# Designed miniproteins, single chains, continued (4): the designs that were tried, part 49

Each design is a single chain, and the fold is of that chain. pLDDT is the mean over its residues in the fold that is shown.

## One batch from the design tools (miniprotein)

Design m13781
Fold by ESMFold2-Fast:
Structure m13781 (fold): chain A 55 residues (1-55)
Amino acid sequence: SARQREVARALGELLAANPNEKLSGDELLARVAERMGLSPAEVSRLLREYFDEVS
């Protein structure tokens, strides 16, 4: 849960920092993964788990 929130926050921060960029999902996952020291697959899994928990 804490790690899932951390990943979701990092995604939100990237979107806020790049409001004029049309970033692909793969590019967003890669940037979050780099920031968090995770693989893109791990970021994808954590984001899905987070959204499943919050509804």
Scores: mean pLDDT 75

Design m13782
Fold by ESMFold2-Fast:
Structure m13782 (fold): chain A 56 residues (1-56)
Amino acid sequence: MELVEKLKSPDKEEQLEAAREIARSFRPEHGEALGLALKSPDPEVQRELFRALAEA
């Protein structure tokens, strides 16, 4: 998944882009990407993902 690769990136902009993509539409295929992002030390990335989960 392209989103998983972006979440592994050291670039915060790429991580945020992936988080926003997940927030737009949560699907089972996003499970791996979600797990990786929850391990992210960046609170902004985690906040975007929690927003996505609130809609799931």
Scores: mean pLDDT 65

Design m13783
Fold by ESMFold2-Fast:
Structure m13783 (fold): chain A 80 residues (1-80)
Amino acid sequence: EEIEKLKEEEKKKTKEYTLKEAEHTMKAIGYSSKALGSKSEKEREEYLKKLEEENEKALEYQKKKEEAKKEAEEKIKEVE
């Protein structure tokens, strides 16, 4: 069943992207905590920069997840 295979591929991709998004979000939270605990402006700025980088990566995986969902929806409709 083609539809079943497409749904499985979607679940696999969205699960992988969700895990990557969560991974980068957790790293961002870690850097946020380190920034709050920083005793110098330089350390705070470094951790805030890393926080920003991890947030950007999380957003990238969020976008990939949404694109994968859209592609799967379109393919499922085509084999309807």
Scores: mean pLDDT 81

Design m13784
Fold by ESMFold2-Fast:
Structure m13784 (fold): chain A 88 residues (1-88)
Amino acid sequence: AKEKAKEALEKAEEALRKAREALRIAKTQEAINLAIAAAIKASGALFLAELALKSEGEKAERLAEQALKDAEDALRLAEEALELARAS
């Protein structure tokens, strides 16, 4: 449980960094919109991961699983946003 929460935290932080870089270099509205979506998803995942680390038992496990899923989705979106921003 705690390991999943830590992995989610690391992935969410990486996703947020990549989303911010994508937003900085983005020249198209499509790239900007995707970077914003990634940042929002990453921020949510970060919050869930932090909450999982402060929780116990089944609640901690459910929060950690959701945080990891959201962090992985955010990282994918952030990488897509960064690729689109670089291609623009």
Scores: mean pLDDT 85

Design m13786
Fold by ESMFold2-Fast:
Structure m13786 (fold): chain A 81 residues (1-81)
Amino acid sequence: SLDEKAQRILEGVRLLAEDLLAHAREQRLSPAQLASLAAAFGQLTAELVAEMRRLGVPEEYIAEVEAIAAETRRELAALGA
């Protein structure tokens, strides 16, 4: 079902975000590398959101993905401050 697919997508995005933040901390990425990673994650999640909308996924799941993406990008930026 769309709900089951949306839940799996949301969980996948959460796990990816956690892995990226852990990687950034462990590798002590430079501000430039953190900015590149944040940009890449932003593009990936934007493409995912576009596909979710095309598939008719409920807006509340899309909003959750966008919220996770925004928070993760903010946390990546903060590591370079």
Scores: mean pLDDT 87

Design m13787
Fold by ESMFold2-Fast:
Structure m13787 (fold): chain A 64 residues (1-64)
Amino acid sequence: MIEHVTIDAQGNLEEAIERAKKAAEDAYKKGKKLNVTVVSTDPEIREQVLKAAEEAIKELEKKK
C-alpha cells in the first residue's frame, strides 16, 4: 500500500524538509511506499523538499 502525504512548503523550507524526512521514516516503519505532494509557488523549493524525501528513503533502504 502507498502512503500519501501533502507537505505545504510555502512558509518555511526547513520545516517542510523536516516533515518530508519524518513522513519517509513513518512510511518505512509501516512498510509502505511513500508518495509526496509538495505545495509551493517556487519550483526550486518543491524540488528541494521532494529530493529530501527521496534521499531519506534511500538512506533508510541502505540500512537493510
Scores: mean pLDDT 76

Design m13788
Fold by ESMFold2-Fast:
Structure m13788 (fold): chain A 80 residues (1-80)
Amino acid sequence: SESERAARYTGAVLLGIGSELDVEDESLSLEERAEAARIGAEAYREAAELSEDPEVAKRLEEKAEELERRARELEEEIEA
């Protein structure tokens, strides 16, 4: 339904935004920040799939890719 789709889109975008904030929160552990980056990337990919605007979808996909790169960087720091 339209209501369910709108709710999923809004929730995914908000989760992505919140996850970006958590990724840069130095009060969190590297493990928590890496997990936030992974969660945010998945959220933005879901939002991109739910978006009817192709330009919005592209920007959301780019955000997901940025968070996936950040997750890898944080995961490498955990290994160090």
Scores: mean pLDDT 88

Design m13789
Fold by ESMFold2-Fast:
Structure m13789 (fold): chain A 67 residues (1-67)
Amino acid sequence: MTLEEVLRILAEFADTDPSVLTKEQALEALLKLGLTREQAEKIVDEVSENGQVDALELARKAVELLK
């Protein structure tokens, strides 16, 4: 799966700003991508800052695990 495909899926879970997700939205998106709950929770915790998750950083980490 490409970075562009991951970003598209993340954007489907985002609110008004597709570049930022809540932790819950990020977790749901990663599970839809086929990551395990354990992998998804770990990545979300690593990327999250002040309760928000940067979509690009999240997508980069997800792509590395989907290789």
Scores: mean pLDDT 80

Design m13790
Fold by ESMFold2-Fast:
Structure m13790 (fold): chain A 59 residues (1-59)
Amino acid sequence: GKLAKAIQPVPQTGPDHLAFRVGDILEILEEVDDKWVLARSLNTGEEGLVPKSTLEELE
């Protein structure tokens, strides 16, 4: 998938949302809608929903 860097901290959200920190690299697995992606953290291997506005695409 496409790689993206977290440029904003993750908000406090529900249990299906991915936890990450600014500067973390995530792999975008699927676009869920116009605001959310399903992504995998390259730091933890965990998957979850991420707001597109928190990410900068690298590829």
Scores: mean pLDDT 76

Design m13791
Fold by ESMFold2-Fast:
Structure m13791 (fold): chain A 56 residues (1-56)
Amino acid sequence: MDAGATTAAVAAADMGKHAGAEAGRRYGELIGRAVASGDQEAAQAAGKAAREDGGL
């Protein structure tokens, strides 16, 4: 169905948006923990990964 293909594309985009938000929150927690432990390099790496992989 042509409408089915369009619906699938919209659903995939919506799933990607939700996955990005979840990745951002998870990376935020990892950054906070790294900073609390004094590992600034890990915090910077997590922040970079969140921007590139999470789209945030």
Scores: mean pLDDT 61

Design m13792
Fold by ESMFold2-Fast:
Structure m13792 (fold): chain A 73 residues (1-73)
Amino acid sequence: LSPEEAEEARRLLEERFARLRALLPPEQHPLVDEAEEYALKAIDYLQQGDLEKAEEYGEKAERLLREALEAGA
């Protein structure tokens, strides 16, 4: 990822997570916040060319997001 691509990805990600918080009860917001933090870290690693760490942090974000969605239902 170029710096410009990474910036755009972070902006879109933050917008998506903000919309998700609006749909979920406040009790799930801490899990959503952690998922966003890991997702942003994954973008940072993609920008650095570290595909292994990007995948690791992306998987962590996905796991937490699924947990928040399951508990919020």
Scores: mean pLDDT 81

Design m13793
Fold by ESMFold2-Fast:
Structure m13793 (fold): chain A 58 residues (1-58)
Amino acid sequence: SAMEELKKRKEKMKKNIEEVAKKYNLSKEDVDKLLELVEQGKFEEAERLAVKLVIEKS
């Protein structure tokens, strides 16, 4: 179902955020913003912000 797929997408995105945060030593503030976007279903915004943060830390 669409709801089940949404739940899986949220779970996957949260895992990716945690991995990226650990690898690139993201601030708690940045991680909180990313998780907030995921909770709100703003996946594209969360992905764009995560990419931007990774590039800036690289």
Scores: mean pLDDT 83

Design m13794
Fold by ESMFold2-Fast:
Structure m13794 (fold): chain A 65 residues (1-65)
Amino acid sequence: MADELYAQGVEAYSRGDYETAVALFDQAIAIDPNYSKAWANKGQALRKLGRLEEAEAYDRKAAEL
């Protein structure tokens, strides 16, 4: 379920494993494209990785949902 993948992504983020967090949030979004929290948290993980342009796109998408 999208919620389970999202929860795993949050755990990865809390460990500082931002690449794994991004992948898990991507999987949650693939199941539920309207999961605004997954879009927002993927943006935050991308910022931690220095991928700022991508982070801004995901932040905007989260705000539109």
Scores: mean pLDDT 85

Design m13795
Fold by ESMFold2-Fast:
Structure m13795 (fold): chain A 98 residues (1-98)
Amino acid sequence: EERKERILEKAKELVEKMKDLPLDVQIGVADIMEAFSEDEDDREAYRLVREALLELQKLISNPEEAKKKYGFSEEEVKNMTPETRKKAILKIIEEKLK
């Protein structure tokens, strides 16, 4: 449980730092940070961020699934601000951690 909290904290930190970047750039940054991280918990955090970003990219192309799995409206997905996108990514990460 404490390890899950540390991983989630690291994931939240990266998502916050990247929030103003385009989605494709965020995916690239998370991929690089996962690949070059020497800390196991940091690698797990960055992998979760990358997986959540890829999930969000798929959900943007499938609004019905976004609503069903995460409760995101089509309007929320189309008109995401950096803050709304950050919240969406964090919700996906939390669902993956359960």
Scores: mean pLDDT 81

Design m13796
Fold by ESMFold2-Fast:
Structure m13796 (fold): chain A 119 residues (1-119)
Amino acid sequence: EERAAEGARRGGEGSEKGGGVGGAAAGGGAGGAGAGGGRRGAEAGREAMERGARAGGERGERAARSGFEGGKALREKYGRRLGSQIAGGVAATAGAMSGTGGAGEEAGRGGAEAGYAAS
């Protein structure tokens, strides 16, 4: 667990420039219009990341960002089969194992659901 926590600490440099939401929002814009969810999914993703940042501070922001990208990757790999809730559950488990705590787990879950939906 200490080794996993050390890995998480090394990524802190980008947070000083307030870049977390911006980078993930650019990814959310890639959501397709076809299912009537693309635009709403991207907006929900941004809101989930902002809530995660407020709830968990820097760790919550990182968890939400990682969850969003993970959700998009799961959508690309498994298509519509998986469901956003399952993607969120996987991200929450990964967040717990990385030592982000309860707020980080919730932020990661919300981000993954939003990232999956935005795709």
Scores: mean pLDDT 49

Design m13797
Fold by ESMFold2-Fast:
Structure m13797 (fold): chain A 99 residues (1-99)
Amino acid sequence: EEAKKYYEEGKKLLSQNRLDEAVEAFKKAIELDPNLAEAYYLLGQVYRLMDKYEEAVKAFEKAIELDPNLKEAYRNLADVYEMLGQTEKAEEYRKKAEE
């Protein structure tokens, strides 16, 4: 499917450390399939690598909303909250990732 092609392109761009291009690819995947939790998850990882922690939080929260069983998103959200100095939220999401 077209959304998956942009998602796979985004993954390839991310692996090449082409972060701005990866953001555009994942956004295109999301435009075509707004329920693609995995695209939100990887978009969050790209934003985290760019030190865009506010955007990373929003992307990971959307990934969890769409797929509550996506343990990787909980772990990454916990890490980002820790980077933002929100230690209580970081611990909460860390615990959810292990459950």
Scores: mean pLDDT 88

Design m13799
Fold by ESMFold2-Fast:
Structure m13799 (fold): chain A 55 residues (1-55)
Amino acid sequence: MLIPAELAARVQAVVNGRNRGLSQREIGERLGISASTVSRLLRLYEEAVASQQAA
């Protein structure tokens, strides 16, 4: 079971990698996760941002 703090930390690391111009594959290699997981974390981030804008 993923706790929100751990999930938030992973999402932040993915966003930071994106800001540095890293590809999803490179971010995955740095975090020890697959590129598919990086894509999923980016999707969760986009949904969270959309929810905050709607609220």
Scores: mean pLDDT 73

Design m13802
Fold by ESMFold2-Fast:
Structure m13802 (fold): chain A 62 residues (1-62)
Amino acid sequence: MSEEELKKKIEEAKEFLKRYTHGDEKKFEELVKTLEELLKQNPELWELSPEAIAIYTLIEHK
């Protein structure tokens, strides 16, 4: 997967996070930061689907 594809994958994961927070902007921003940190620290997560990355982010946030 190219760097551009990986970037698109993170944006899709962000869309899932946006749906899961159901309009809670503060929680969305916190989850996005957690997502970016997780992907930076755990490159293996890039092998997951955008939805799975989002779910993993929700679990790791707490």
Scores: mean pLDDT 76

Design m13803
Fold by ESMFold2-Fast:
Structure m13803 (fold): chain A 79 residues (1-79)
Amino acid sequence: LAEEARRLLERAREAIERAKEELEKLKTATPEEVPRLIGRLLREIGEAVDALLQLRRLSERSPEAARAVRELEELLASL
């Protein structure tokens, strides 16, 4: 259970870092690049949200998952 929560959090952290990279690219993107970058950003955010939903389900049985939910919500709020 704790290992599952750790893997979900790790997956979400990686997705959030990739989302931040796409956001940085958007700052200097040409109009032609914007749809592709937005598509990637949405996919990475979706991955993080999916992990959050799975962690919330696990938080009913695991204090580690409950802490991971809080950490992930904080990371998502920083986007």
Scores: mean pLDDT 83

Design m13804
Fold by ESMFold2-Fast:
Structure m13804 (fold): chain A 61 residues (1-61)
Amino acid sequence: LLEEARRRLEAGDFTGAALLALELAARGDLEEARELARELAARGAETMAEGLLRLIELLEE
């Protein structure tokens, strides 16, 4: 999942990468999901990254 999400990021498919990050978070892979959110922000998808990080934070509670 992480490698596939990174491939989508390289292709400019930010929505696809974010969906895979949510799948990782739902499976309990919260660190990998956070890493993908940071990469999304670094590539200019800041609003999407913020939303994703908020969802991950809620899942940790």
Scores: mean pLDDT 80

Design m13805
Fold by ESMFold2-Fast:
Structure m13805 (fold): chain A 66 residues (1-66)
Amino acid sequence: MKFLVTFKGTPAKQIALVLRLLGEPFVTVTKVGPDKYLVTLKGSVTQQNELKSLLESQDFVTVTEV
């Protein structure tokens, strides 16, 4: 799966979430703008769904599947 993630809120929250995602195996995070990241999930279907739910649960983030 691929998601365009647009950050709102504080830089500390943005950094924490990016570091969390970079710690996951088979996750690729590419900065595409000042507050925008392209996130690619290559793990199992279960892991992809769990990470999608994590991203969608953040109120300081807008997530769009691409």
Scores: mean pLDDT 76

Design m13806
Fold by ESMFold2-Fast:
Structure m13806 (fold): chain A 80 residues (1-80)
Amino acid sequence: GAMEKAIEEARRLLEEAKRLLEELKQEKDILKQIGLILRLIGILIDLERLVEQFPDNEELKEILEEMKKILAEAQEILKQ
């Protein structure tokens, strides 16, 4: 149903975020790093919307927490 589709979309978004984080680790251009961070922020917003639609779904909450960790790692890379 709608919940299962939301979980599938959330998993897809998380995998996209993991790919963007790996790209960010290899990127040396500051403007491209900023672009990658903005894309990661967009994924966080999309995942937050999915959690808001199904607030009792523990898997969606776990995916959101993993996404927050990815964004925290991305922010640390920018400090280097």
Scores: mean pLDDT 89

Design m13807
Fold by ESMFold2-Fast:
Parts: sequence; C-alpha cells; structure tokens
Structure m13807 (fold): chain A 64 residues (1-64)
Amino acid sequence: MSRAQVEQAIAALGKAADDRLAAGELTPEQAKIIKDALAEAAKIPDGEQALLTLVKGVKEAVEA
C-alpha cells in the first residue's frame, strides 16, 4: 500500500468526520476519536500500520 493512498484516506476521513459532525451524525467525542486516529496514522511511515491505526480509530469511534 502506498503512502499517497494513506494520505488520501486521512484527508477523506477527516472531511467526512467534519461533515458528519456538522450534520449531527457524529458526537463531538466520536469526531475527536477519529481525528486523534488520523493524527497518529499521519506519523506512521509504514502504510499498512497507518491503515491499521485508521481502522482501529474508526471502530473505536463507532463503538463510542
């Protein structure tokens, strides 16, 4: 998996989280969990590990 694909996913998920928060489809707590996961994934050079961090963050947000 390429780093560019991970960066695109981070940007897309960040926008989706902001849009859904504005629409009332996410709580502020869920949006924070997603954004924290995006920030952590951005620090990981390995694309697979970055993607796993994103998946974990999204799961935690959905379960919150």
Scores: mean pLDDT 77

Design m13808
Fold by ESMFold2-Fast:
Structure m13808 (fold): chain A 90 residues (1-90)
Amino acid sequence: LEEKIKEYEERIAKDPDDIEAWINLGVLYLRAGKESKAQLAFAKALNLALTQGKKEEAIAIAEKLKEKAREEGDEKTADFLDELIEDLKS
């Protein structure tokens, strides 16, 4: 787990606009129980998708990540993502 987190941290250090790396890093933080770091990583990934004009894709990603957060028992991150989804749909 820690080695994979390190790998994605290095990947985003080289390319901070790598949406996939931010998503994977957030998922690894969920598995590690690091709720705040997971939320920040997901927020970064979704913001990057939005800046690329990919609003529908961002919503789909957020919905999938919300389910993963619930699977890991992180209701705070799931609620955070649910609020982002509602904002994107309005």
Scores: mean pLDDT 81

Design m13809
Fold by ESMFold2-Fast:
Structure m13809 (fold): chain A 60 residues (1-60)
Amino acid sequence: REERRRLVIEEASREMEVVDLAAKAVVAKKESEEKAKELLKKLDEARRRIEEERARELAE
């Protein structure tokens, strides 16, 4: 495939979905607030990764 950037974005989006499900499970299991914060940080990092890949594609 020639859309390598798209594959990276797709993988990151998939990871965001998995982490979001895990965050909801943490809330449902009444786990600590710290665990929920860690999952939210991972979601934010995945979003930044997607944005950076798009910016890099435009810069190339």
Scores: mean pLDDT 71

Design m13810
Fold by ESMFold2-Fast:
Structure m13810 (fold): chain A 85 residues (1-85)
Amino acid sequence: SSRRKEREAAILNTSAALLFVAGLVEEDPEARRADLEAGIALVREAVERGLEVGDATLLAARRAAAAEEDPALRARLEALVAELE
């Protein structure tokens, strides 16, 4: 049980962090939005499953929020980080 939860948390955290980093550097607004929304969805899945969201994932989300030009998407990222920190 513990090892399974740790592995599941690691997969969701790593995937979300990679999506936030991809979104941070993506120049196409549609692809950026898709990456950031997918990252948010994976973090929400981790929370709903009672899995830990790690500092590296939250740091990636904060950096994505700071660089985001869409105020609605930025607010969603900021709210996610504030809820989990």
Scores: mean pLDDT 87

Design m13811
Fold by ESMFold2-Fast:
Structure m13811 (fold): chain A 55 residues (1-55)
Amino acid sequence: KARLEALIESLRYTLEELEEQIKLYKDDPSKVAAAQRAIEFVNRRLEEAEAELRA
């Protein structure tokens, strides 16, 4: 499904952006923690979307 493929690509792009934010804000532990939690959420959503695509 085109929507699932677009969602997966969008989620992968978001992960790259969050990793860059961690690098930029290494001196701010609260921002790093928030970005890491966002990465965990996005990874969970990505796994769900990939499972739906394979079903």
Scores: mean pLDDT 81

Design m13812
Fold by ESMFold2-Fast:
Structure m13812 (fold): chain A 87 residues (1-87)
Amino acid sequence: MEKEAEELVKEAEKALKEGDYDKAIELAKKALSLAPDPRAYRILSEALRKQGKVFESAVYNGVARGLLPLDEAKAELEQKKAEAKAR
């Protein structure tokens, strides 16, 4: 689990460096499904920022830096989704 997450993080970093932001996001999310890793959150944040998803990028950057707990990050993302639906 932790070893598999580490390999996914390295693959996500490589995809990010190659400019494949969709692949970097997918691999970082897969790594996070196995173990919470600040590096995976940083990769996800950077890839989302490169795609113009600045709010989602800021949330994951906060998690990566230890400034925002994962539960609060999930709540903020769900709240924004609900606000978009509610207008």
Scores: mean pLDDT 73

Design m13813
Fold by ESMFold2-Fast:
Structure m13813 (fold): chain A 73 residues (1-73)
Amino acid sequence: GVESMVELFRKAAELAEDPELKEKALRAAELVREAARAYEAGDFERADELGREAEKLAKEVEEYVKKALELLS
């Protein structure tokens, strides 16, 4: 769910040492929440665009996302 993904990216941000990677993880969390709101509003094109940007940022912080998932699972 959206809440689980947001918490995952927030935890990844806590685990990241580099300030730029922290910011990317937090931005991914924001984009996931924005994408969910766009989807709820029926703006599927915007939801897809926001989701793709979140996925791109998630790949850049994948090391910390993986660590966060292990801690939250």
Scores: mean pLDDT 85

Design m13814
Fold by ESMFold2-Fast:
Structure m13814 (fold): chain A 56 residues (1-56)
Amino acid sequence: SERDEIIEEGLKELSKILSPVEVKVAEKEFREYAKENPDPEKLREHIEKVKEKLLQ
């Protein structure tokens, strides 16, 4: 699904700076967020905010 693709791309970028354990935690959080927020754009915004905090 589009949401799964958005999560995959976000995790790919985060895997450059996070440990495998932290990536699994991020994946769990993104999937829980997506469950409550079916709008793909909100999911994309959420992941971008997480990336911005970590990548600056």
Scores: mean pLDDT 80

Design m13815
Fold by ESMFold2-Fast:
Structure m13815 (fold): chain A 81 residues (1-81)
Amino acid sequence: SLEEEIKKQRDKLAENMRKYFKENNDEETLKIADELEKEVGDKYGAYNTAVAIKRLRENGKDEAAERLRNLYLEWQKRRKS
């Protein structure tokens, strides 16, 4: 089905992102992504959100990073309803 094909592609993209971060020794992004994935079960969304959170923190925008984290988690909770 189309849904199965989309899931397969998202899982493949998430695995490629994980390999990229490992190859570039980006342990911080991997840690953030693993924490988000553990709470919501969406690897691809977790990795993309982790990249954005890390970039905000690198630019001294810690409050914005925390807001993004919380918004992502709340959005994912709504998707489970």
Scores: mean pLDDT 82

Design m13816
Fold by ESMFold2-Fast:
Structure m13816 (fold): chain A 89 residues (1-89)
Amino acid sequence: AEELLEKGEKALKEGNYEKAAEYYRRALELDPTNWRAWLGLAYAEAKLGNVEEAEAALDRARATGAELDLDEAALEVGTVALIVSGRLA
């Protein structure tokens, strides 16, 4: 699971959003409670223009991340929410 997250992050840095989404989906097949994988998937889907998929992944990231009560999780979820809300780069 962690290895797939690292591969997803690398794909995002390289601008390969399709590969990033694939790695995050595989990570979620192993651990669907991983809010970081949902966040990464939401970001990748938003960059691909798949807004509905990005919103669904973001909602799941919020649900799984909220239980951790982490400021970092809230900040990252907020960043993806801005991208999904039409601030696509």
Scores: mean pLDDT 71

Design m13817
Fold by ESMFold2-Fast:
Structure m13817 (fold): chain A 68 residues (1-68)
Amino acid sequence: SGLEEAIALLERLLGSSNPELRAVAREVLELLRQGDVEGAIAALRRALKSTTDPELRRAVEELLALLE
């Protein structure tokens, strides 16, 4: 499922060298672990609007595609 793929991607992103990406991944993964899919989507959309980092934008877009 998209949720299982999103969780797997988020767990991989926790090991990223990019500290902003790790922070977003940690926040979103915690929301998903609590069952808050809508909160996770909202957090991802906020990150996408505020970041200029192309690596983070790409990861967020992939996560949104998996969760929506």
Scores: mean pLDDT 87

Design m13818
Fold by ESMFold2-Fast:
Structure m13818 (fold): chain A 65 residues (1-65)
Amino acid sequence: MARESVLAKSGEQLARRAKEAGDEEAYREAREHYEKAVEALEKGDRETATEHVEKAGLVAALAQA
């Protein structure tokens, strides 16, 4: 539960930051990666979930640059 909750929360926060930057496309991409991370966690694939959270983070960071 704890790791699943932390990864999901991190992805959501990253998507929110992209939205705050005013980049709707980056927000959509970050959101999509966040949703895929949650789906992977539900299947027990933590490696794929971590990869998607990292991609969401990169998209959000680039949107802010």
Scores: mean pLDDT 69

